# Designed miniproteins, single chains, continued (4): the designs that were tried, part 52

Each design is a single chain, and the fold is of that chain. pLDDT is the mean over its residues in the fold that is shown.

## One batch from the design tools (miniprotein)

Design m13791
Fold by ESMFold2-Fast:
Structure m13791 (fold): chain A 77 residues (1-77)
Amino acid sequence: NKEEAQKLEDEITELAKKAVADPSKRAEYLAQIAEKIKQLQSLNGGLTSLLSDAEAERIAQTHVDVVEQLLAREKAA
């Protein structure tokens, strides 16, 4: 479902922004992002086995890192 996938992507982006803004809660937000990534992968393909928790966590960290870089670049401009 396109709308459910978009909603999950928006939620992942918002959680990643919150993780960058509040490092004290970063681990909590990473766990929430990892959960939503597993849901998004299920919706986008259904072609692969369930992502492991470790794989979902790595993808979540990558999203936070990308958002952090984008926000740093925006603030520097």
Scores: mean pLDDT 76

Design m13792
Fold by ESMFold2-Fast:
Order: sequence, then C-alpha cells, then structure tokens
Structure m13792 (fold): chain A 67 residues (1-67)
Amino acid sequence: MEVSKAVEELLRAAAEGTPEERQHLLDEIVKAMELAAKTGYEGMKKAQDHLIKLAEEARRRLEERRA
C-alpha cells in the first residue's frame, strides 16, 4: 500500500470514530512525521511502514464493524 492510500484509509477511520479516536490517529501521524524528520531516509521508510500498518488495522476494524 502506498503512503497516500494509507493516509486516505486513516482519514476514513477518523470520520467514523470518536473525538478521542481522531486525536489518537493524529498523534500517531505526528509521531511518524517527527521520526521521518529526525533520521531522514531511514526514518521516512519506518514512518511509511508504521502508517501503512496503522491504516490496515483501521480498515480491518471498519470491515468487522460492518459485518
């Protein structure tokens, strides 16, 4: 999954969530951005992997709620 697609999935999850869940997602995104800024290429790669995994988990949660 590409980072842009992962961000889109995270925004969809936030739309269905509570204010606390939206804040949590924002905090995780900020953490990933901070990691990328500190370590350059390697940090950006780790941040991308983190966002992709977070998006996959959020999508799975939404699928389970619809079933």
Scores: mean pLDDT 71

Design m13793
Fold by ESMFold2-Fast:
Structure m13793 (fold): chain A 62 residues (1-62)
Amino acid sequence: MEEEIKKVKENYEKQLAEDVAEMRRLGERLGLTPEQLAANIARVEATIKKMYDDEIKKIKEK
């Protein structure tokens, strides 16, 4: 269990960094304000966290 949780955490950190970086690039191309970009990054972070929480729940339910 702990090794599976560690792998899920490493994947979460990598996905979060990649998706936030992609959102920043998209925001620059779309001409978003700093406030709009921050709001969109917060939504991405919330989505990735939900996916992480769901994966941890699956591991603990086994």
Scores: mean pLDDT 79

Design m13794
Fold by ESMFold2-Fast:
Structure m13794 (fold): chain A 76 residues (1-76)
Amino acid sequence: SKEEHVKAFLDRLVKHYPELKDFTVEELLNMTLDEFLKKFSEITGIPYETLKLYLKNILGEDIDFSAPFSSYYLPV
């Protein structure tokens, strides 16, 4: 399910970025990819434009940042 996928992603993400521990599955299911990247950028200090470029290089230039977060399988 989308919920199980998001939970597995969050568990892995928090192992690499412990500062993201306050994210919940419910919040991520209600976010767009853009909203997630902005919040991730604010918390980790990694520039938003760097994160966007990284995802475009992995998932393709046609990636829709306004799509729901759960629409893509994101690498960690």
Scores: mean pLDDT 83

Design m13795
Fold by ESMFold2-Fast:
Structure m13795 (fold): chain A 85 residues (1-85)
Amino acid sequence: SERDVVLARAMTLIHRSTALSLGMKEAGDYETAKKLDELRDKLLQAIIDNAPVSELQKILDELQKVIDEAEKKLKSKGMKIRPFI
């Protein structure tokens, strides 16, 4: 279903944002880490509240933007997140 696809994307971004938040803290960028943590918590709360797919998608798009910014910042410092596998 459309909701199942959105929830699969949510799980991916929750894992990615957790790893990036740790990486940003190690790099001394606590502001970006806080943004990742706050958007992840907002996404988790929306899932618990069974929010509409449209609202989940909006939060996911906001989280993806901050993930992209964090990845760019880590690359500029010669750092990158290792895959969990």
Scores: mean pLDDT 85

Design m13796
Fold by ESMFold2-Fast:
Structure m13796 (fold): chain A 66 residues (1-66)
Amino acid sequence: SAKERAEKGIKKAEDDIKKYQTELENASPEKQPELQKKLDIAQGKLNAYKKFKEWVEKEEAARKAA
């Protein structure tokens, strides 16, 4: 389902954020820009999937009310 896909995307993004945050804390200055980009991308994906899940839930509620 759309909701299940959104939940899987949220979980993956949350896992990636934790991974990259930990790696960034231990990273050399040379690796920090790469890890920052990966972290920023993962944060963007998390926000996008959360918005998509919210939209799916609103659509399902609207269809049940009609």
Scores: mean pLDDT 84

Design m13797
Fold by ESMFold2-Fast:
Structure m13797 (fold): chain A 82 residues (1-82)
Amino acid sequence: LQEQIDELQRQIQALAEEFAALRDSNPERAKALLQEIIQLYQELIKLLKEEKKKNPEKAEFLEELISYLEQLIAQLQGLIAE
């Protein structure tokens, strides 16, 4: 689980850096990168929900984190016209 979370976070960081580099020069590609970032955050939320089921003592912390990520996804989706 932790290795999967770390891998997803690493991928999100790499895409975020690529987005920042391309935002002004290639807005269409930057938009596509935002969609990829959203998908990775959705995968992260899925893993966190499974962790919550396995470790109920962490439920409050994980629920707050999930809510934060869901709000972040909504903000990113607001930047993209699908």
Scores: mean pLDDT 78

Design m13798
Fold by ESMFold2-Fast:
Structure m13798 (fold): chain A 82 residues (1-82)
Amino acid sequence: EAREKLVERARELGLSEEGLELLALPSGVDAYVEAVAERRGLSEAERAEVRADAAKRRAAVEEFRERLEEVLEEGVRRLEEE
């Protein structure tokens, strides 16, 4: 729901399909890593790689989300109060 709204707003701002996939990444890196490890029986090294990749993608998503929130706040601030 909130994620869907964020994805639609990002598409309106011209974010690429790859960027939209980053926004759809699960909130919890730990949950993602655990799900992958359970399915594949990953070693500690493999789990570390999956975690590193997910964390990197999550960081990019958070940076973009913060910027988007700032733009929305600026838009509201510019409107006249009624």
Scores: mean pLDDT 61

Design m13799
Fold by ESMFold2-Fast:
Structure m13799 (fold): chain A 90 residues (1-90)
Amino acid sequence: MDSYIQQAQQALNNGDYRQAIQYAQQALSIDPNSADALDILAQAYDQMGSRGTSLYLRGQSYRLRGDYDGQRRIRDQLRRDGYTDAADDI
């Protein structure tokens, strides 16, 4: 059986960003620390034009993966783009 992560990835690949968000959110309801679900949410929101939300979710994913260089880069990008509160949360 496909996991919610697999269903979210399939929806993302098909351009169904709303469905990808729904499945990724269901995955996060089961595992709130799912970096894979955060990556899918970030990609879907980026494709929908929600850049600040996308960057914030990518920062959370990097933090959960222990990628401190990725997390720092996203934090600096959020600050440059004026999303200072989101940058301070990651």
Scores: mean pLDDT 81

Design m13800
Fold by ESMFold2-Fast:
Structure m13800 (fold): chain A 61 residues (1-61)
Amino acid sequence: YTDELPYDTDTIRWVAEKLIEIGDLLDKAISGEDPEAEEWLMENGGPYIREFLEKRRKERE
């Protein structure tokens, strides 16, 4: 049960889970396979993610 980085385990796990979720949503948005994930990120991902997705859409066109 000993983790390699034994900080506040709850915090580390929560951060890791959120990073994985964001990574998965970004992969789906980049591939264009899941439009709901892309729309969610456009609304909630902030200005940097929004700009990135807009560039991807223009490249796809």
Scores: mean pLDDT 67

Design m13801
Fold by ESMFold2-Fast:
Structure m13801 (fold): chain A 86 residues (1-86)
Amino acid sequence: SAEEAIRKKLEEYAAKYTGEFTLELKGEKTEEDDLIITSAKGLAQYLGAESATLKIERTEEGKTKVSFSMKLKSGPNKELSFEDEE
């Protein structure tokens, strides 16, 4: 499935991320936050970021607000690829 492919690809890239990562959390931590953190690290690695900052806030309405910023080393912006062909 597309969701499973996206998750696996982001986990792969997240494991390779060696840049700086800052997490700011407001409100109670949930298991969903671990997925958000992994996805953020994966995107940072894919886009060639030297540093990334992730902010996760729980609103008064019980909604999750996510803010993500990166400082990029180099390279063009690319879409995530889930196919590796010759």
Scores: mean pLDDT 73

Design m13802
Fold by ESMFold2-Fast:
Structure m13802 (fold): chain A 58 residues (1-58)
Amino acid sequence: SLNLQPLTTRDMLRNVADVRLEAAGLTPEQRARIDALIEKHPDSDETLREIDAIVAEA
C-alpha cells in the first residue's frame, strides 16, 4: 500500500513500557523514567535500548 499509516514510534514505545511494567513489576520511578525517555526521544533506537536497560534493572 502507498498509504501507510503505522503507529508512531512514541505510541509503540509507550505500549512496550506499559506491557513491561505489568510483566516486570517496575517501580513508579522506573516507569516515570521510561515515560520521560519516550517524550524526549520517541524516534530513537537508543530510547528502546534505554527502556530495555531499565526493565532489566527491575
Scores: mean pLDDT 64

Design m13803
Fold by ESMFold2-Fast:
Formats: structure tokens, sequence, C-alpha cells
Structure m13803 (fold): chain A 65 residues (1-65)
């Protein structure tokens, strides 16, 4: 099939939350302030990513399930 949509891969807030939760659980962070700082950092980095980098990250999250 041909694809007519050329939209780049975008990470949703849920994808960001999954990344943050994974980091928090792996490191053992329970402090809301620390978790919020991680979330903001992840959001900032994601917005600077290329479409290819976003696709790779989203694929990585999917592979973990």
Amino acid sequence: MVELTDEPVELSDKDIDEIVDFIAETVGYKDKEVIEKIREQVRKEVKKMTSEEKDKLLKFLEERK
C-alpha cells in the first residue's frame, strides 16, 4: 500500500510519561519534584530530536512491551 501521509513521528505525553516512569523506577526516585525535573528534561530533549530520532525512541518504547 502507498502512504500519503508524510507526518514525522511525534512523541505523545503518554510516551514521555513512560520514559519518565522507567527512569524513576530504575533509579528508585519517589520524590515528585525529582520526577517532574526528569519529565521536563525529557520533553525538552524530545522537542529537539529529529523525526528519525523520535521514531527510534518510540520503537524502543514499543519493543519493551
Scores: mean pLDDT 71

Design m13804
Fold by ESMFold2-Fast:
Structure m13804 (fold): chain A 64 residues (1-64)
Amino acid sequence: SSSLEAVTEVRELEEPVPQEELAAEVRARLKAEMAADPNVRYSEPAVEVEGRRVTVRYLRATRS
């Protein structure tokens, strides 16, 4: 079986971090996860920053 899941992560940071740096970190993390598990695929993440509040959205597809 396969599944598709919408993931939303909300974090409050101690210090503000540039959006491009946060996006690069998230992309690297998801890419590493996909490299480690061939049954997992992620969409390009959408990263929104409002001061110290970060919202990350992406799709996660898994194969059994």
Scores: mean pLDDT 84

Design m13805
Fold by ESMFold2-Fast:
Structure m13805 (fold): chain A 100 residues (1-100)
Amino acid sequence: GAKETGELAAEVAERAIEAAEEAIRLAEELGGSEELIEAARKAKEDAERALERAREAAEGGSVEEAVGAAIAAIGAAIQAGLVARKSGASEEEALELMGK
């Protein structure tokens, strides 16, 4: 139901936040451009917004809202992985971030 789907979407969003935080760290550590660091920060903001939406869906929303939150979180994780890769992270590290 909506509660279970929202709880799963929240877990996806929490992992996307972790992926974005790691992408920020890697971009800063590897000397990525300011544009890449800003993209990673935006991915984190998008993931945090997805977490809020997932929690709202779990508390009284719909399955559709929960799925929408999960899709948004997956998009943020993909962006985090792409930013990490462009900043100099390995292909394996980038794919791991996208898969969280």
Scores: mean pLDDT 87

Design m13806
Fold by ESMFold2-Fast:
Structure m13806 (fold): chain A 71 residues (1-71)
Amino acid sequence: EEKEREEKVEEGRKLRERSEALFERFVAEHREELEKLAEREDLSEEEIREELYKISPDPEIREILDKRLEL
């Protein structure tokens, strides 16, 4: 078994677990704000992104939100 491959698999798992935990915390802490935003039919995708950034200006959360909205 290639040691480099084992290292990458473990790192990938840890990164996914960290991102998932951060996102779950963000959703739990801001559920009411996110629900209100989801009810806004008058906002474009760009405007929704800006409102999400206002809810949490944390760079890590912004990156997670960008991936979920665009990818």
Scores: mean pLDDT 69

Design m13807
Fold by ESMFold2-Fast:
Structure m13807 (fold): chain A 74 residues (1-74)
Amino acid sequence: SKEEIIKEAEEKKEELIELIKKIEKDPNRQQELIDGVERGLKEVKKYIEESEDPEKARELMEIVFETERQEILK
């Protein structure tokens, strides 16, 4: 269901924010990365709400959060 995919997106957001807090000690860069993850979540929620295919929405969610994870790991 769309509700389950949204829950997964919220959980992925929390995982990335915790990762940022563990690896980034500069407060300005930490906030920049957190803001990026928050924007990613907003876009993911929009994709889920507008999607006619929940499985495609889940795939797009994974791509968005993997992109954010790679940005954090730079």
Scores: mean pLDDT 81

Design m13808
Fold by ESMFold2-Fast:
Structure m13808 (fold): chain A 91 residues (1-91)
Amino acid sequence: MKYLVTITLSGIPPEHAETAAEIAKEIVKEFTGQEPEVEVNKETGEVTVRFYAESKELAEGLGEAIGFNIQVKVEEETGVKPEVKVEVEEV
């Protein structure tokens, strides 16, 4: 795997952070078949999700699609629309 995709969710109340993390795990697994690395800051509600892609084009496309789907699903389940940041790094 050639590229690391990092998706950061912010603006989530701490009580919804675990729900957002579970949604993120499920969506990444559905899109990529990978178990993502997930970090939850229970004090701030920030959730960070990491997974790998074989090409820059796939990394950017998957990051955008997954980030959008996480944002929609988190808003549906919690009533809060998170801010989503997607970063792609060659490894």
Scores: mean pLDDT 84

Design m13809
Fold by ESMFold2-Fast:
Structure m13809 (fold): chain A 91 residues (1-91)
Amino acid sequence: SHADEIAEAAREGVPLEELRRLMKELGVPEDLIDQLLSSVETFRSLGVPEAAALVARGLVEASQLPDPAEQATVVGRGFERAIRELERQRA
């Protein structure tokens, strides 16, 4: 899926400018792109690219949903998984 492709790119350390380009090609809204890039940069800076992949996946999946409540649920699930991965690696 496109969400899997972006998640792997986020994990692999693909430059933020290239991630922005890929997400624009997928039709992801600019506000969600900005949120994704900020989150990926943050988790990468913490040394946990696996958490960056989890949040990137959630935001791309959310971008495909028409219901704002369902979008919020999917984004929240992505961040929850990312935080758990960060905690696991820092324990």
Scores: mean pLDDT 84

Design m13810
Fold by ESMFold2-Fast:
Structure m13810 (fold): chain A 74 residues (1-74)
Amino acid sequence: SVRYLSDEEKKAEAASFTDEDIEKFLEEAKKQSPETLELLIRYLEQLIAATKDDPELKARLEKVKAELEKLLAE
């Protein structure tokens, strides 16, 4: 279950993701169960919805989501 966050909190959390944080997140995600990957994808969808007014940040999060979906498909 994902904790409920305000749109401003979601934007702040998304904006705090550096390229290094994303790379570490994806490396850790490779070690997770399919169920955990599905929860992470759903979490990213919540963050993406909150960042619709920041196209660069949205694109970055959508790229991370695509990588997680690729891991889940294999």
Scores: mean pLDDT 73

Design m13811
Fold by ESMFold2-Fast:
Structure m13811 (fold): chain A 79 residues (1-79)
Amino acid sequence: TVLRFRAEFEDEEKARRFYEEATRELRGLGEVVSERLEGGEVEIEARFDSETTARLAGVILTAIGMVYGATKTETSVER
């Protein structure tokens, strides 16, 4: 199961802080496949043993994004 997560921030510093926290949290839950930090946009793809764990990771990332002031978040879970 693959989680694709995207978040947008008005401030590059907030995006970077989110990126650092989010990738740290995800490495405890699954395998991070790809990461991208570009300006105010963060995109992360990670693999998990189950769909339930992938969806939980998406919820966690969304919550962290809200703490850092994300203006937009998107999640998709595949397979």
Scores: mean pLDDT 81

Design m13812
Fold by ESMFold2-Fast:
Structure m13812 (fold): chain A 66 residues (1-66)
Amino acid sequence: SQREELLKFLTSISGVGEEKAQQIIDMGYTTWEQLRQITVSQLTSIPGVDYGLAMRILTEIRNSFD
């Protein structure tokens, strides 16, 4: 359930497809609490994630938590 919610959230981000979303989860970000702690360096370690996409992902994550 939570994995499916995280995949839906990540794939809703412009430039994030199913492969990149699954890679983020496979890196150990399987809960909302863990995803909130992700850094630019961790995101840019994923093939095909440049700094611009990493910043977009971080912004979307932070905007989802009030």
Scores: mean pLDDT 82

Design m13813
Fold by ESMFold2-Fast:
Structure m13813 (fold): chain A 80 residues (1-80)
Amino acid sequence: MEKLEEAHRIVQEAIKLAFKGEPIPEEYIERLRELGLPEAAEAVEELDRAVKEGASVEVLVGLALRALGLVLEAILEAER
């Protein structure tokens, strides 16, 4: 669970930065890939791109929920 707990923290921090209108550090995206969650990394990259493009709050919410959902699904699978 250590890797998934770290991934969950990274995604939560990325979401916080996104809703502050701040760019997400590339290190967060790279770390999610290293943790074996490439789909979560891609979702965080899309969230970062949306922030940089000035996307609406609704778009940011959708992308944030996708990134969070991917990590939570991985946690659920690891508990089985």
Scores: mean pLDDT 82

Design m13814
Fold by ESMFold2-Fast:
Structure m13814 (fold): chain A 78 residues (1-78)
Amino acid sequence: DKSIREQIEELERLLRELAKKRDPNAVRVAAALLMTKNTIVSEKEAIDYVTRVLIEAGLSEEEAQKIVEKAKKMVEEA
């Protein structure tokens, strides 16, 4: 529980930094955050959470949705 929480907090912080810079690695970190969050909440709640993190980092709704779509595909292909 605590280790999962710490992992989520670290991934969220990293995602905010990468997203703010429009770094292409933001997709990989978003995928990792989606997978980790989905172990403790539903897929919809995990998606909503990652989308919110991206928007709060300064991305538009459209930018956030594109990253989440790519992250979802990356998780499905893993």
Scores: mean pLDDT 84

Design m13815
Fold by ESMFold2-Fast:
Structure m13815 (fold): chain A 100 residues (1-100)
Amino acid sequence: SLEEATEEFLKIIEELKELAKKAGVDPEKVVTAVVIGIYEVHKGIMSEEEAIEGLVSMFPEEYHEEVRKLFREAYELAKKMSREELMQVIHAVMQRVAAE
């Protein structure tokens, strides 16, 4: 369901935020980069590889494998959605993240 997809996205976003904190990277910038990257790949504007490399470049090398894994997991959820559903999930995730 859309609710289950939103919760799974939120879990991945929270894991990425924790990695960002450990790495000394701004968690808000990481969340923004992830949701934009997923949306642009879903639209066919950029490749999954380009989006992943853009995101991992924000992190020290030691975090790159885990960041790639988390992005791929998030995008696997997005691939099952329409563009409208993905926008709704992204909006819901961003609202929950902002509400901390």
Scores: mean pLDDT 84

Design m13816
Fold by ESMFold2-Fast:
Structure m13816 (fold): chain A 82 residues (1-82)
Amino acid sequence: SSMDSNRRQMVDDFVTDMQDYYNRVSPSLSPDSQQQMQNVVNTTTDQLTTGVRNGSSTQDLVGVGSQGYGRMMQIVSDELSR
């Protein structure tokens, strides 16, 4: 359905944006923080992909993506506060 295609596109957009954010900030991060960030990207991607497969709502998928971004932002904030 068009709604299913839109949810898949939204997941692709979230994954791309998270990976782009990681690539932009990673040169300023320690190896440990880089590993934590990559783990958040991978875990969030898995949750979003599973959510689409299981028929999760657009609101639930946005919530998962936003939480993933929030975790990435916190990792960067913690690194830069050292």
Scores: mean pLDDT 84

Design m13817
Fold by ESMFold2-Fast:
Structure m13817 (fold): chain A 57 residues (1-57)
Amino acid sequence: MREVYRVVVERLAASGEWVAEPPVLLETGDELYAYVADAFARAPGPVRVRAELVELE
């Protein structure tokens, strides 16, 4: 079994609802930081990022 980061990006739509992008699995903290930084950099408005350390099989 190995641990990975499961990351979900949610964006606030004009309707006021949070819309989630498909989850991404990242193996390292460096990949996590790069992904989060990119998500915030490309955001046209409010964004939430959720990261969980999960165990794969």
Scores: mean pLDDT 77

Design m13818
Fold by ESMFold2-Fast:
Structure m13818 (fold): chain A 67 residues (1-67)
Amino acid sequence: MEAQMEEAIAQIKEGIEREVGKAPSEEAVEAIREGLRRYRELLAQGRREEAHLAIIRGVNEAYELTE
C-alpha cells in the first residue's frame, strides 16, 4: 500500500528529472504525494474523473516547482 505509493512517486520523480533535467525538490515530491493521496480518497468515493484530475494537478504542480 504505502510501498506502492512510494514506488509511484519514484517513477514520477524519474520522469520529471528526465524531462526537466533537474532533480525534483522536496516541495515537488510533496505535490506528487498529495496528488496521489487525493486520487486514492476520490477513487474510494467513486469519483473517478475527479481522482484522475487530482493526480494530473499534482504532477503539473511538481513540474512547475521543478521548472
Scores: mean pLDDT 80

Design m13819
Fold by ESMFold2-Fast:
Structure m13819 (fold): chain A 69 residues (1-69)
Amino acid sequence: EEEKLTPKEKELRDRLRQLIAERGYSGITDEELEALAKEYGFSVEEVKQLLDRLITEEARRRAAERKAA
């Protein structure tokens, strides 16, 4: 919907992508999400919402690649 990303939100999004790449979705604990939320000045709910959107986007890209291949 809105594409208004702050520099902090962009950094958080990039950090979440790094964690997903290194540990996978199931490897990220609630404790780590809470630490990231506190470090970047967001709520745990906002961090979880961003994570969910990244997972949905990844699933859509994967499905599109399968259809294109």
Scores: mean pLDDT 73

Design m13820
Fold by ESMFold2-Fast:
Structure m13820 (fold): chain A 74 residues (1-74)
Amino acid sequence: MFIELTEENTPKLLEEAGRLLGVRLSEEALDFLTKYLLEKGLKFKSIEELAEFIVSLYLEGRLRLEGDYLVPVD
């Protein structure tokens, strides 16, 4: 099985991936990641794979932690 990403379902899937990581996603992070994933046409086989992608962006300095929230780096 794989996950089809839509504008409607992607924020919910991102929130589930955040729960796996033990973090919350800010409104700005949800908007940023939803647009990024849809514009790039990225697809994932699991929520775990999506969570690994979020970790990749954090390690690249594109996301930061503000308290318990991930926020995009401007």
Scores: mean pLDDT 82

Design m13821
Fold by ESMFold2-Fast:
Structure m13821 (fold): chain A 55 residues (1-55)
Amino acid sequence: LQDNVRNSYKNMVDYSKKKLEYEKNGDTVGYNNNKKNYDTYLDNLHRYSEELNRS
């Protein structure tokens, strides 16, 4: 569970860095796909946090 939370944070940080690159290049498609993936990692992080709180 803690490893899953840590990996989700790493993925979110990586997506933040990629967001800046997509914005610099004007890659709207990349930006939108990046945002959808970020939202998915956020949802996973919330579920992992609930499991940690139960443990």
Scores: mean pLDDT 73

Design m13822
Fold by ESMFold2-Fast:
Formats: C-alpha cells, structure tokens, sequence
Structure m13822 (fold): chain A 55 residues (1-55)
C-alpha cells in the first residue's frame, strides 16, 4: 500500500500521515497497526512495514 509515516525531530516520534502502517516495537517484540494521526517513539521502533518513511 501507499502508506506514509513521517519523522518529527522535535518530538523524536513517527506519525502516520497517510494510510495504515505496521510497526514492530522493541519493548513488546510485537507488531502494532497505526492509523493516520497515531504516533510511535523512534527509539522504540524495531521495524516498519508497508510504509514509506518521510523525514
């Protein structure tokens, strides 16, 4: 899919700006599905799936 997740250097977070992204988290070792407007700390990301990363 054409989903996009965008990094914010001021907060250290990724935010989904388009579509639906799946991320694997370091603290839980589990995948989480993120919708538009949802955020995740960059330091807690193990992997990002089905998503274009924008900075």
Amino acid sequence: GSATITYDADTGQFTVTSGTCTVALKDTLAEKTLQVGETVNASNILSIFNCTVSF
Scores: mean pLDDT 82

Design m13823
Fold by ESMFold2-Fast:
Structure m13823 (fold): chain A 82 residues (1-82)
Amino acid sequence: MNLLEALAKLREALAAGDLDAAKEAVDTIVENLKELGVPEEALEELREKLYEIVEEALAAGDPEAAVAKIKELIQETVEAVR
């Protein structure tokens, strides 16, 4: 699954209130970033932050804000390894 597909599934999971599916989408995002050469320590930190964001989004009912924040963190993580 590519990064865009993972983000689409994340939106669907958050809209459905499915934490397990949201976490699977996060894991797929992290695996895609690993293929881009992001260091493993940065990937584990990112995974933890993304898990917290999806948990808060499910509690708050704001999937759009969560997806936007996740996209920002992905961009920052990729830029930090340049």
Scores: mean pLDDT 80

Design m13824
Fold by ESMFold2-Fast:
Structure m13824 (fold): chain A 109 residues (1-109)
Amino acid sequence: DIDDLRNILRQVGGLADQVGSLVQELMKVRPDQLNELIGLLLRVVGIQFDIDRLLKGSPTKEEVIKIIEELLRIAEEVYRIAATVDASLAERAKEVISDLESIRRQLLS
C-alpha cells in the first residue's frame, strides 16, 4: 500500500532529522572532527531531499529500504563519533539505529 510506504517514509524523515540534530550537537563539542561531521551533515541533507522527492511521488518498498540502509550507515558513523565524547549522545544515536532496524525488518517481512 502506497499510503503505508508514505507513512513509513515520514517516520524515516523524522529519524533523519534526529541524526542531523545529533551531528549539529557533535559539531559544538568535536571541532577536531568538524570536516567529518560536515560530510555526515551533507549526507543527511541528501537523504532528506530524497525522502521529500519520494513523498511527492509513488515510493516503492525497494526505494524506502534503500533510504533506510543509507541512513543506517550515517547513524552508525554518528554513533562512533558520539561514543568518543558523550554517552547520552551515543545512546540517542543507538536509539535511532534501533528504530531504523525495526522499520527495515517490518518492510522485509
Scores: mean pLDDT 91

Design m13825
Fold by ESMFold2-Fast:
Structure m13825 (fold): chain A 81 residues (1-81)
Amino acid sequence: SSATLAQLEAEVAFAESLLAAARAAGAPDDVIARLETVLAQLREVLERARAGEIPDAEAMRRARELMTELYALWQELLAGR
């Protein structure tokens, strides 16, 4: 649905913003690589949903798991430095 695609697009934009912030802050290369992997997976979910290859419910479930991982990585950055 349009609502699901809008949500996925917002989540991709948020992940892009966090990756840019992590790079600007000089985050460790391993953390940057993990953030890049999550962003790539979020983009794949968006593309598959946009193409109608996966149902909205499956796309939202996959995105939720990836967003959980993204938040965990971001918390590591804030705590670890």
Scores: mean pLDDT 87

Design m13826
Fold by ESMFold2-Fast:
Structure m13826 (fold): chain A 84 residues (1-84)
Amino acid sequence: MINDLPIAPKTREEKIANLDAMIAELKKRLATATGAEAKRLQEQIAINEEMKALVEQGKLKEARKLAIEATSKDLIAIADSIPP
C-alpha cells in the first residue's frame, strides 16, 4: 500500500534535522573505524556539517550543489527535495 509521503521538506528545520541524523550516524561509524576508513568518514562528516551550515544560513542552492557533489545517496535525495 502506498503511503502519502511528502516529496519536498516543508521547513529548514526538517532539512537540518535530516542532516543532524546523517552526521550522527557517520560519527557512530567513525567511533569503530580506523585508518583509511576513519579518514573517509571524517571527510563525509565535514561535508555534511558544511551542508548543514549552508542550510542554516538559507543558502539552499549552495547546500544542494554540495549534496549533489557528495557520494552519499541520502544527501543527494535530500538535496533534490529542496525547493528553489
Scores: mean pLDDT 68

Design m13827
Fold by ESMFold2-Fast:
Structure m13827 (fold): chain A 60 residues (1-60)
Amino acid sequence: MTAAQVQAFAYAVELMEEAGLSEAKRQAVLTELGRWAAAHPDASLEELKAKARELVERAK
């Protein structure tokens, strides 16, 4: 993973903790974020954070 991807995953974990997501929902968010990051290798940290926020909001 790139440094930007690592930071985006950390950000997603913080959002999931704040949202109180179940373990199953957390796994789904991280899996979807990982797939999106793999499909968009040139994505900026801000784009990855925006995707993390979108996925966490959809999981609520």
Scores: mean pLDDT 83

